# Ledger of designs, part 34: designed miniproteins, single chains

Each design is a single chain, and the fold is of that chain. pLDDT is the mean over its residues in the fold that is shown.

## One batch from the design tools (miniprotein)

Design m1164
Fold by ESMFold2-Fast:
Structure m1164 (fold): chain A 64 residues (1-64)
Amino acid sequence: SEELLKKVEEAIDKYIDKHDPSQITDEEVEKLAEELKKKYGTDLPISDLKNLIYTRIVKKEKEK
């Protein structure tokens, strides 16, 4: 569970690092959440994955 969450967070961070976090759209967040759920088989609902993605985006923006 913790190892899986770490992999999901790392995948989100890699996606954000390839894009400007301020330019990631809500549609891209939804697509990423769906892809992460399919790829990692996580029990987290799409809404929780979207919240996690938004949290990581805010964190990356603050590091600039």
Scores: mean pLDDT 79

Design m1165
Fold by ESMFold2-Fast:
Structure m1165 (fold): chain A 73 residues (1-73)
Amino acid sequence: DELIRRAEELLRVDARHYAEHGRNPSLRELAEALGVSQSTVSRTIREIEERGKASPEFAEKLREIGERIEKEL
């Protein structure tokens, strides 16, 4: 699933940025790290939120990915 893959990329960038800078990344910093526009990041976040609300299975997969990334740090 392309959206799950993008969500994992976003979560990894967020976690790495926090470890490196002691704070969560701004929308601009997320866009720079991912090599995309700020509008693309914003749209992707909204798509993730919308699917999470519509699909318990998707929301569960996101939670599992987040937990896995946190344990890897």
Scores: mean pLDDT 81

Design m1166
Fold by ESMFold2-Fast:
Structure m1166 (fold): chain A 69 residues (1-69)
Amino acid sequence: GYLEEFFEVMGRIQALLATRELTPEQQQKLQEIDRLIQQAADSTDEEERKRLLEEIAEKGKELLDAIEA
């Protein structure tokens, strides 16, 4: 489900951060993801939280692809 995808993507990002430094451009994308996580945590709407978590997973996958390129 979307929660499993969210945790998988975030786990991969954390693992990469432990072993390498990000470029300034990649750091900005990580900042955007962090902002979305904060918005999801602050949301009182279940549908909005789901949408935000799906967006976080999608942007996280984009960041992972950029790092692995």
Scores: mean pLDDT 81

Design m1167
Fold by ESMFold2-Fast:
Structure m1167 (fold): chain A 87 residues (1-87)
Amino acid sequence: MDSVIQELEELIEEARKLANELKELVDKGYTGMLVPYLEAINLAKEAEDLLEKLRNGEITPDEAQARVEELKSRLEEIKKVVEENLK
């Protein structure tokens, strides 16, 4: 089993879970969560696109790994913004 595929699947699940939690907060009137919510949704979509390209052989595992590291860094930045807005 390709470890990069597993990392992408986990990243998609984390980003989707975060987006769902942020959507609930936006619906409750926490307007500061709108931008983090949109960023989490976009990150999940980018990760899903990357996973499909990897599965179809359109990119190499090494190229996918570099992109996964970038996406993981972006997810951590989104989490930091959320924590700052909840204080």
Scores: mean pLDDT 83

Design m1168
Fold by ESMFold2-Fast:
Structure m1168 (fold): chain A 63 residues (1-63)
Amino acid sequence: MTDEEFREAGRKLVEEAKKNPESAEEIYGLGVELAERAIEAGANEEVAREEKKRIEETYKEVK
């Protein structure tokens, strides 16, 4: 997965969490796991951490 692909996936997860707050916890879990897998696959660690943080903040906001 490229950094660009990972950023786009993270962005889509954030948008989905905002549209469906009932699913936010599940989406948050998927986003965190995606970030960890992206780092393992050689994605930029800073990019992965930034997207993970965005997903975490969005989850907190929709709660």
Scores: mean pLDDT 69

Design m1169
Fold by ESMFold2-Fast:
Structure m1169 (fold): chain A 77 residues (1-77)
Amino acid sequence: MDPFKNLSKEELLEILKKLQELAKSGKKKIYLEDFGELKEKLEPVFKHFDKNGDGYLDELEFQEFVSELLKEINKRE
């Protein structure tokens, strides 16, 4: 399943910017609410990477999210 297929390239870039901001914050647990206004667009993607269903992304899940997002952006021209 491709969690990014419903998102435009522009939306993926906005998400990447937010992920970079969160990474700089040093947070060990990332919640859907940490994405602010992007949370509605990100809910399906967040649930995909929240492998435990515990409501947050740990360090490994967060790194996987960033990695897969960068791969998707690179596929879109």
Scores: mean pLDDT 78

Design m1170
Fold by ESMFold2-Fast:
Structure m1170 (fold): chain A 86 residues (1-86)
Amino acid sequence: SAKEKLREIIRDILSGRKSLAEIAKEYGIPVSIISNIRNMVLGTATDEDIEAVANYFGLSKEEVKEIVLEVTTEEGVKLIEEGVSK
């Protein structure tokens, strides 16, 4: 689903293991949309960034914001539990 695809992209961004260009290529999505999702993850997204992501995935702005919050919270908890002490 579009929601699950967005969740996977957010996890890849948070992992730091791939560049935005690599993520864009892997998912077949414009790098501009991946960059907009990164801005949401960082809390620096404009309303225009959020709208572009929502329109691309066929979701509402509220659904996109909720998914970003859910995944960033889940991955943040995992990083603490996995003992990432750097």
Scores: mean pLDDT 81

Design m1171
Fold by ESMFold2-Fast:
Structure m1171 (fold): chain A 65 residues (1-65)
Amino acid sequence: MITVTVEADGATAVAVVDGDRITVTATGPTPEKTERARQMALIGALLALLQQKLSEIQKLLEKLN
């Protein structure tokens, strides 16, 4: 499980990655600021997910030697 937390413009967003699903929870002083924090957390989570998948491929290759 990967968790990404973002704080921007008084808004806080937490993205949790479970397999290929990403759940984002965000709170903030305005809808616009809340949505921006949510999008930033989502981008961070997607990048972390890609890095994790590359690591999983590497582990599978190690088992084949």
Scores: mean pLDDT 81

Design m1172
Fold by ESMFold2-Fast:
Order: C-alpha cells, then structure tokens, then sequence
Structure m1172 (fold): chain A 94 residues (1-94)
C-alpha cells in the first residue's frame, strides 16, 4: 500500500506539470493493466448509470470534498489510459 500511495501522489504532481503520459507510466509500475482497465470501466459505468459523463462525475466528487484530490487524479488518469478522457480533461481535474 505505501508504495502505491507514493506513486499516486507523484502521478498527481506529474499531471500538474502537464506530464500526463509520464504519470500513467508511473502508475503502470504499481497497478496491473487489469486493475487500471476494471477501475476505469467501473467509473465510466457508474457515471453512465447516474446520467452524467466521467469528467462531470469526477468534478462533482471534487465539489463534495469527500474524495482526496490525488484519488480523483488517479481515476482521471485510469479513464485517460482506457480512452474515456482526453489529456486536457485529466489536467482540468488536477
């Protein structure tokens, strides 16, 4: 868990620098392709069930303040990796 927590924080910092592809590569060292794909699909499906988009769902979660910002960026990066968000949309969440 500690190694993943560090990678998540470092990935969030890379997104703030506009280094979205480097952030994904870093997360790929601590998350499997299956974990990334299943998590991204779950967020996508949940947003769809709620009648919204993945981007708007993450923005709504940010407005509640109940989800740590680094975890919102993590979700955005996974959605980007699977083609559900653009690079610009990931930076907007960060």
Amino acid sequence: MEKRDKAIREAAGLVKQGKVDEAIKLLGTVFSDKEIRVTARSVYDLAKLMGTTPLEYLKASARTGRTPQDLLVLAALFLYSEGYLTKEEVIEIA
Scores: mean pLDDT 85

Design m1173
Fold by ESMFold2-Fast:
Structure m1173 (fold): chain A 80 residues (1-80)
Amino acid sequence: SLEEIARAMGEKEGLSEAAVRASLGEPVTEAEAREIVRDLERLSGVPLSEAERAEIIAAILRTGRLAPALRVLRARGISV
């Protein structure tokens, strides 16, 4: 299933369950969006400012997807 594929991809990339859910377009809470931001920060190895974290959280909550959030990180020159 798409859920199983997304979970396997999430494990391979070191993403949390919340990040996997967002990648499937499932609605996430603000707490889950913050968890996703922490995952992305950990995986990138680069600390994010509070403004950058807020922008990523807003993008995840607005779209229910990780792609816009990853785009914000890439615009910063962070490889994710």
Scores: mean pLDDT 65

Design m1174
Fold by ESMFold2-Fast:
Structure m1174 (fold): chain A 114 residues (1-114)
Amino acid sequence: SAADSLDPELIKKFAEALIEVFGDEVTEALKRLGAKSVEELVRIAFGLGSFDESKLTLILRALRAFLQAYFHKISLVEAALLVYRKDDPPGALLEIMKLAREIAKKLGLEHLFE
């Protein structure tokens, strides 16, 4: 899979960023999602498509949107709006929503966000 082809050091950095942003909430997310590590969650997210450095920030925001939707029981659209920034590139909101849905799908949780 594409996720298995990613640089382990890059995966580790994004795992560390998720821990810094969400703290103890990441540990709870791992238990609820059945992921073995934060690194596994990041690998799943990066398996969504072609790896582009310009999209690393959008992928992290998509992960954040997915986790916000999952923990707070809100729609992926509402969660994407919470992580969307005015200075984001054109189309970023739609890309964040698309990536968050693909993360949910990869984790077998898409049905929670219909």
Scores: mean pLDDT 66

Design m1175
Fold by ESMFold2-Fast:
Structure m1175 (fold): chain A 56 residues (1-56)
Amino acid sequence: SLLLEQAEADRERVRTLAEEYRKNPQAVRDKLKAELSPEEADVRFAAIDAAYEEET
């Protein structure tokens, strides 16, 4: 289903960002702040941090 596929894509993006954050925190920080509002970036960082602790 589209919802399942979108949820899987979102999980993959969060995992990818967590891996990127682990290897290149400056690049992830710059990317998120350039593409998102400060509030949205903060929420995304919280999600990355949670995924980082679970997967890495």
Scores: mean pLDDT 69

Design m1176
Fold by ESMFold2-Fast:
Structure m1176 (fold): chain A 64 residues (1-64)
Amino acid sequence: MSAEEAARIRAVVRKVTGREPPAHLSAGETFLRMGYYLLTGEWPPEGTSVEEIGEAIAEVVKSL
């Protein structure tokens, strides 16, 4: 993925959530974090792994 594509994804996340995603995250991780935010209303804690975020999303979906 190009830096331009990553920047565009970050711009979309900022527009949708009103928050700036961390600059060091990959586009895929940024999308996963946005999904968590949309489901829970909160961003995942800093340092949370992709696997932990995925498990948390699955648990929230199961409770819906």
Scores: mean pLDDT 68

Design m1177
Fold by ESMFold2-Fast:
Structure m1177 (fold): chain A 88 residues (1-88)
Amino acid sequence: MERPEDRLDYDIVLEEAIRKAMEKLGLEEPPEEGTLAAVEPGIASLVTASNRLLEKGADPEEVFEETVEEVARMIALAHENNARVPLF
């Protein structure tokens, strides 16, 4: 009943979003693990919501691009927030 080909893969979304967040922030390396951990619940929630849109007949390519962009934005904001409280 469930169609895997019409669903977003969390790991693929995360990988592409990290890449886009790095481009937005001008980073050559991924954000710190703590930054990624802080946004993980939000990413999981967003991917779940996006998969519901796919089940309702939304365009898979459009939903994937919008989801990746929003996740990248969340990662960038979390990274900027962490940069305000540096340990070193």
Scores: mean pLDDT 73

Design m1178
Fold by ESMFold2-Fast:
Structure m1178 (fold): chain A 69 residues (1-69)
Amino acid sequence: SLDDVLRELDELIERLEEARRKETDPKKRLELGMEIGVIHLYKAMMTLFGEVDEKVLAKLKERANELLE
C-alpha cells in the first residue's frame, strides 16, 4: 500500500540521517544529504499524486543501501 511505502521511505531517511550525523567526510555527508533530499522529493510526489512508482522505489532503496555500506 502507499502507507507501507511511505513508512519504508521514512525508515530509509532515518537510517541515512543517522549515518550523516556520524559522518566526518564532507563529500560523503553531501552524498548522504543529496539522497535524503531525493527520497523526500519522491515521497512528496507519491503523496501528492497517490501513486507508487515501483522502479523508482527500487532505485531509491538501491542507492540508500550503497551509501549505508
Scores: mean pLDDT 87

Design m1179
Fold by ESMFold2-Fast:
Structure m1179 (fold): chain A 84 residues (1-84)
Amino acid sequence: SEAALAAALAAMSPEERAARAEQVRREAEEARERAEELAEEYGVSPETILEAAELGLELAAALAAGDAAAAVAALRRLQALGAA
């Protein structure tokens, strides 16, 4: 839930939040670089992978900022892409 994520982010040190955000950002950047390969692997368009990577970057920024609402919004949009 958004409240649970907000509590978790508040409990983290700035260094812990930055580390989590960097991991998500790195995974999103790698997905962008490998978009064609991942598109073939998952049976989706490269555009879908690029959209997921952009949402991953939004999630990373929200985590770094401690913005639980923005993080939940990005996660919901990622889940919707995965369900398609």
Scores: mean pLDDT 80

Design m1180
Fold by ESMFold2-Fast:
Structure m1180 (fold): chain A 67 residues (1-67)
Amino acid sequence: MTQEFELTSPDGERQYLLRVEESGRVTLTTRDLVSGEETVEERDMSAEEAAQLAYRLAAEADAEAAR
């Protein structure tokens, strides 16, 4: 089962899409919402590492929003 985590940066200018595929391949897409540029990084990591990354991105966004 493919899992997807979507996060928006605190300033609303960037969107992060972390996709974990059944094969264990992880795709991190960073989209600049201002310029429309998209950067895609593919990494082979465990589901645990992918979940930890998603958690860190969410925590970072939440911390900035709570300023």
Scores: mean pLDDT 69

Design m1181
Fold by ESMFold2-Fast:
Structure m1181 (fold): chain A 66 residues (1-66)
Amino acid sequence: SPALVEVVTEPEAVEAVVETLRAAGARSVKAIGDRVLALFDDAATAERGAAAASALPGVREVRVGV
């Protein structure tokens, strides 16, 4: 099932978060202010992407919704 990853980040971390989620296989990634939203085709890939993003400096919050 498709899943959405939402990341809340410091401004300087937005680009790294976008690149990390794209590299993890996100179908689409959008940055809106301090938030990055990534759509994944499946929940397992989304969870791996979320875990990778959560390890980045400047990331404050990561959520996965199905």
Scores: mean pLDDT 86

Design m1182
Fold by ESMFold2-Fast:
Structure m1182 (fold): chain A 80 residues (1-80)
Amino acid sequence: MDAELSRLLQELLDAFDNKDLDRFLELLEQLRELGRTDPQQVIQTLQTLRFILEQQKPKHPDLTSKVLEEIDRLLAELES
C-alpha cells in the first residue's frame, strides 16, 4: 500500500474513534482526489476501511452506519 494511503487509512480510523464525522468526510475527499490518479489502490483502501468499520458496528451503530454510507457512495463513484 502507498504510504499516503496508509496514512489516510490510519487518520480515517482515528477520526472514527474520535467520533469526528467532519474530519472523516474531509479525509474521504482526499481519497477521492487520489482515486483520480490510482482508483484501484483507493478502492482497495476503502474496502479495507469498510471491513474494519463493520467490525466496530456493535460499539457505534449510528456513526458506523453514516460512515459506511459515505464509503459505499465513494466506492460506487470510483468503480463507475
Scores: mean pLDDT 80

Design m1183
Fold by ESMFold2-Fast:
Structure m1183 (fold): chain A 107 residues (1-107)
Amino acid sequence: MKDATAESVARAAARALEAQGIPVAYVEFETDLTPQEAIDRILAALGAEQVARTELDGMVLAEFRLPDGTRILVAAEEKDGKTRVAVVVAGPQESIDRAVARLRALA
């Protein structure tokens, strides 16, 4: 069994941000896209800027920023022939609500 999952990594990031008093939302979904394609679609759908993208333990991890400074952390991992995607949105509540609505439309 794998020690870390996309969901566990994203939840750890969410807890760290919440501990600093930052408003956070967590969104999880599955897609038939590859991990890289899923991340590219999220980036495009949110109109965000990519800050970082890396591969770690078979996961693709990305950080995006919105023009208002809202931070988006994405972990995507292939499991059982599908990609599992976990997303953390941290910033002002209005920006979180808008980003979450767009992310749910991608599921």
Scores: mean pLDDT 83

Design m1184
Fold by ESMFold2-Fast:
Structure m1184 (fold): chain A 89 residues (1-89)
Amino acid sequence: KKVDEELLKKLEEYAEFLSKVDPETARVIREVVEAAKNNKPVEGSRSPEAAAVGAALHIIGGGLEAGIPPEEINEMALLVLKAMDQIDY
């Protein structure tokens, strides 16, 4: 399966934007992008599903704390889930 590079680029741009406001959420997004690029599980995750849920929860919590509109938070969470789906198991 070819990795969707455009989706990963979008996530990297979101992580860069968040890095000044919520560095923890930015780090989580970058970990997901790196895992998808290398077709490897996210380091420290118990399962792909647990990693995806954890990343989505961080994005929701961090986005709300950063004052990001709910529509953008939802879009970012969906992009993270799509990136996780790109990792072959």
Scores: mean pLDDT 67

Design m1185
Fold by ESMFold2-Fast:
Structure m1185 (fold): chain A 75 residues (1-75)
Amino acid sequence: AKVLQVFEDGLVMLDLSSLPEEKREEVKNLSAVARNLIGAKPGDEVEVEIDPATKAPAGAHDPMDPAGLVIVRKV
């Protein structure tokens, strides 16, 4: 996934358009929020995993919603 924006609370907005075409056609929202554990910057390509402490990544994240995604490494 590509980093679009970094938030001051350690969250990032990801561009999911880098997913395979089949998966991109299934999603209406091509962005998701993840925790930035590696100091990724806008434009970086990153790998994302589901945080085992959360249940599901579901669409765009509000800072008050539980988010399930963490950035684990730069591609």
Scores: mean pLDDT 60

Design m1186
Fold by ESMFold2-Fast:
Structure m1186 (fold): chain A 58 residues (1-58)
Amino acid sequence: QQMVQQAQQAAQQSVAAFRARGEDMDQQDEQQIFQSILNGKPAGREAARKIQEELLKQ
């Protein structure tokens, strides 16, 4: 409930910030971060790092 809401918001904020820089972030990237946050902070950080590596390729 509340954790789901906060996880979703955090994922959306991260994606929005990267999109503001002109990065091509899609809904699957957002969902991956969201799920990782719900299942544990370490997993959420790993997902964020993976997305950041993808951005560096651009």
Scores: mean pLDDT 62

Design m1187
Fold by ESMFold2-Fast:
Structure m1187 (fold): chain A 83 residues (1-83)
Amino acid sequence: MEAALEEALKEVESIPEEELREALREAAEKYGAEAVRRIAERLRGLADKIEAAAPDNPVAQELAEALRRRARLAEEVAREAEA
């Protein structure tokens, strides 16, 4: 579990936030703001599950935090696309 969490954290951190923001803007244009909002909800749900499964694991906490940060970015993009 720990090795899998470290690998997942590295994969998530390997994607620059600016590149993710541009990809999410394109997704909002093609599929609508609601599709991007659903991505944000899924990322938050995944973060909650990771914390619940390994509440005392610092790598799990870092991964959950990274996922929540990206969920906030997706929510911001969805809001801007809907305004």
Scores: mean pLDDT 81

Design m1188
Fold by ESMFold2-Fast:
Structure m1188 (fold): chain A 74 residues (1-74)
Amino acid sequence: SPVEEFEKEVERIMKEAEARLAALTDPAERVRVVLEAIQEIDRLRAEYIARYPEDRDAFTEIYLKYVTRLQELL
């Protein structure tokens, strides 16, 4: 389903961000990685909502869940 595809893509973005953060100790670089990941997920969400507007609420729930998890890494 589009919702499952979206969550898989978001999870890939999250795992990539976590891998990058594992090697970084500088606060500014860590914030940049998290903000870049959030921006990528937000753009992806907009694309999925445009293609599948009926699933808007599901995409937004996944977005908020992963944005919260990314912010908790800081």
Scores: mean pLDDT 91

Design m1189
Fold by ESMFold2-Fast:
Structure m1189 (fold): chain A 108 residues (1-108)
Amino acid sequence: SMEETLKAILESLDRAIAALDRLGRVLREKGDHESALRVEIEVGMLLIVKGLMKLFKKPDIPLAIKVLERALRTVEELLKRETDPEVIRALEETIAVIRESIERLRRL
């Protein structure tokens, strides 16, 4: 149903938001404020998309995938330049969560 599809999208977005929020905290703790801000911008984009879907009660799978793919690209770019093993692990875990969220949405 449309309601079940909307719920699945919102749950996928919430998992990605939670993973990105954890990554942002790790980056802030390590003093990488520039990378943290980039991650926080992607969280903001996901929250806007989530808010719009909740407000209008209209699932938009292509939009949800597009905003998740944008967040994924940001995290992958950060991983390419990272040398701290703790931050690398946080980035890899965040990538795994976002990829799983995208795959789940593609199956809807």
Scores: mean pLDDT 92

Design m1190
Fold by ESMFold2-Fast:
Structure m1190 (fold): chain A 80 residues (1-80)
Amino acid sequence: SAATERVLAELDKLLSETDPKELGEKLLELAKKFEKEDPVAAEGLAALGSALKDAGDAVSAEQIKRALEELKKRIEEKAA
């Protein structure tokens, strides 16, 4: 769907974000934005956003990048 493609494009913009709190807040805002149009993607965004805010400095930039790529894959698989 167009909404799913927009979610994936916004996630691509976040691949360079290395601060887990900033990324978590941006993911939660994205989840609210797409809650009505793509509730499944919004749920995944909210779950990762909350997890990153809770983990804080315990996660590395590489782990954050991998988590974002895995979320993108899950959103793509559910859209098919």
Scores: mean pLDDT 79

Design m1191
Fold by ESMFold2-Fast:
Structure m1191 (fold): chain A 58 residues (1-58)
Amino acid sequence: GPFIDQLRAKAQQLRQQSQILQQQSKQTGDQSLLLEAQILDGVAALLEGVASLLEKKS
């Protein structure tokens, strides 16, 4: 349904933002960008997990 699709889309967007931050961290040496990237990946994984649980119950 639209809600599950939106959760997956947002998770994908967060993973893309994480990759950009990782690349910027490598160029600048800013360790805080790596931490932010890891947080975004963690949130994306949670959203993907929720979407999978909701699909299993459908």
Scores: mean pLDDT 85

Design m1192
Fold by ESMFold2-Fast:
Structure m1192 (fold): chain A 92 residues (1-92)
Amino acid sequence: SREELERLQKRLEEEVKKLKEMIKNDEPVSKLLMEMATLSAILLGLIIYSNILKKEGKITEEEYEKVKKLADEAQDILNEAQAIIDKKIAEE
């Protein structure tokens, strides 16, 4: 449902914010990896669910585009976290 999609979007936004704060606080690699795994799972679920709802005509093009923008933001922070981890591992 649209309400379920909105809950997934809110959860993804909260996890993106959490990963950003963890990066800022220089959290250990193990904690960054666990949060990245959580965020990735939610992101995948959101993309699959939004595609189903779009195909069934249950959400608008505008609602779908908002999901895509949020997905792009989530991917950007995942890429940033990976780069930080790669640098930390290379320096050890």
Scores: mean pLDDT 87

Design m1193
Fold by ESMFold2-Fast:
Structure m1193 (fold): chain A 59 residues (1-59)
Amino acid sequence: TSTPERLGGQLASRYEGASLEGGRRAARAGKDGFTPEEAARVGGVSVRAGEGARNAALG
């Protein structure tokens, strides 16, 4: 994701603090090869969280 999207993700991460299950679902989607945006949507988390999940899956 671009720098502007990262700033939005940082703000959204505050909302995700109460939604651990959403974060886990996003991480699994990222591992399955989903894009950061798609992983974020399936977990109901920020794009930044989805990007983190994808980067973890790739190494």
Scores: mean pLDDT 53

Design m1194
Fold by ESMFold2-Fast:
Structure m1194 (fold): chain A 97 residues (1-97)
Amino acid sequence: MEEKLRRIRELYREIARLLKESGFVVTPRIEELAREAEELKEELVASGDREAILELIRIEAEFLVELGLVSEEEAEEMVARAEKELEKLLEEKRKKE
């Protein structure tokens, strides 16, 4: 999981850099990187690893901040909200055990 999360973070940082360089034009290279990130994300979510999923949400929030789509404060709120939602889902699952 650590290696997949590290690779997703690297891919998102490269995508953000290339988007800024292209004036937010999606190039074939950006599409290739986005496809790799989506495959890794799918595998990670399929694992059901709570901490890995939460870290993925943090990486996505960092990506949105890097693109200037949300503030750092909004990104922190998104992560906190996702953490609370995940805890609620885990609690409901425990009740159904």
Scores: mean pLDDT 78

Design m1195
Fold by ESMFold2-Fast:
Structure m1195 (fold): chain A 82 residues (1-82)
Amino acid sequence: SRASADALVEAATKTMDDAVARARSGSPEVAAEEAKIAQHTADLLRAGADNAGLQDPESAERLRAQAERASQAAKELEALAK
């Protein structure tokens, strides 16, 4: 579970960095699509945190922290889409 949580956090971080880079260099339509991906990533990370739950509270906390970052990235990307 810890290794799985670490892999999810790493993959999510890379996905968010790539999404923000594409949005900043692209059109508002690109930013809108990347915002949807970022929000979906946040939802997946929250689900991962819930699944880790009581069995691995440290992994759950890390996944929740990353979900919050992904949610914040989605808000930034939505702003770029306007």
Scores: mean pLDDT 78

Design m1196
Fold by ESMFold2-Fast:
Structure m1196 (fold): chain A 93 residues (1-93)
Amino acid sequence: SSLAQREELLTTAALAFGVLSEEELKELVKEGRLEEIEELIEEKLKEEKDPKKLLEAFKKILDAVKERMLKTGDPEVIEAQLPKIEDEIEKYL
């Protein structure tokens, strides 16, 4: 489950920050190249100096992950996982 959670966070973050297209993300995830996705996100965050854009991207990531988890998971489990996901995203801010 930790790998699936990391994939979901990184793909959502990459889309929210506009670092990769959906097709590029699909190929990198398929090949297990999650560290490359993380590196691209970190590089984009280092270049972004606007706190409002960072907060907007954070909200988009949380909303997208929450929506996808609600489609695939138990709502009680999702409620318990959301604070942990928020903490993980906060590490990139």
Scores: mean pLDDT 67

Design m1197
Fold by ESMFold2-Fast:
Structure m1197 (fold): chain A 92 residues (1-92)
Amino acid sequence: NLIELLKKAYEAVEKGASPEELQKLRDEIDAFIEKLKKEYEKNPNDVKTRKLLRIASEARRLLDGAIRDPSAREFYAEQLKKLLEEAEKILK
């Protein structure tokens, strides 16, 4: 569930979770991206799947940023929260 993954990523980054915890969440997002890619290959005209792929890919990039630069934690948490809100709007 992308919403659950984004919420966990936001909460982990906001609380200053360990690099190991953030890496585990990145791996979970990578697994979700691979699942969405397979769905997109079966139906390339599915706009919703394409939007969710973009959001998941952005979340992965933000987690990579938070792992590399813990001093920018507040910035990455805010961006992840915005992605969570965007994903919730798409799923309505």
Scores: mean pLDDT 84

Design m1198
Fold by ESMFold2-Fast:
Structure m1198 (fold): chain A 95 residues (1-95)
Amino acid sequence: ASVTATEKDVPSTATAAYFAALLVALEAARRGAEIGGTSLTVRISGPAVTPEAVEAVRRAAEIAGRLFGLDTRVEVEAPITDETSKVTITAVAEA
């Protein structure tokens, strides 16, 4: 069983990516923990993402994982560039 939360059209800046990732990661982790979940994966997908946005998402995922006792990982499904674009951030918690 899994729980998924998604935020679309997120600017790939550090600040926007951090808060979007924190919201979806906390939602997925909370609901996932309730069903006996043990892992949390946060994915970034889109046409471009900055290194700063990737690190912001990693920090957000680690916060949510620590708070709910889930093992966390981050998957980057976007080219890492210096260009900003809109990305989709998806958090999946699995039992």
Scores: mean pLDDT 84

Design m1199
Fold by ESMFold2-Fast:
Structure m1199 (fold): chain A 87 residues (1-87)
Amino acid sequence: MDKLVEEAKEYIKKAVKDKSAAEGLEQGVEETKRAAEESVEDAESMANGLKDVVENLTEKDEEAKPYAEKFKKKMEELIKLAREKAA
C-alpha cells in the first residue's frame, strides 16, 4: 500500500505543473489510503475524484498525459488492494 501511495505521488509531481495543485492531490492520495482502512466504497469515491481532477488538469498537456494515466492505474491498484484486504 505505502509503495502505491508514493508511486502515485511521484506521478502527480510529474503530471501536475502547479505546485499547489500537486500538493493538494498528494494529500488526497494519503487521505484515500486512510479512508480505505475504514471504507473501500469511500476510498473508491475519493480515488475517482482525484483521477478526474488529474485528467482535467492534464487534458491540454500532452507531456503530462502518460503520467496522468500511470497515476490513474496506481489509484486503481490501491483500491483493488483495499478490496482484497476487506474480503
Scores: mean pLDDT 83

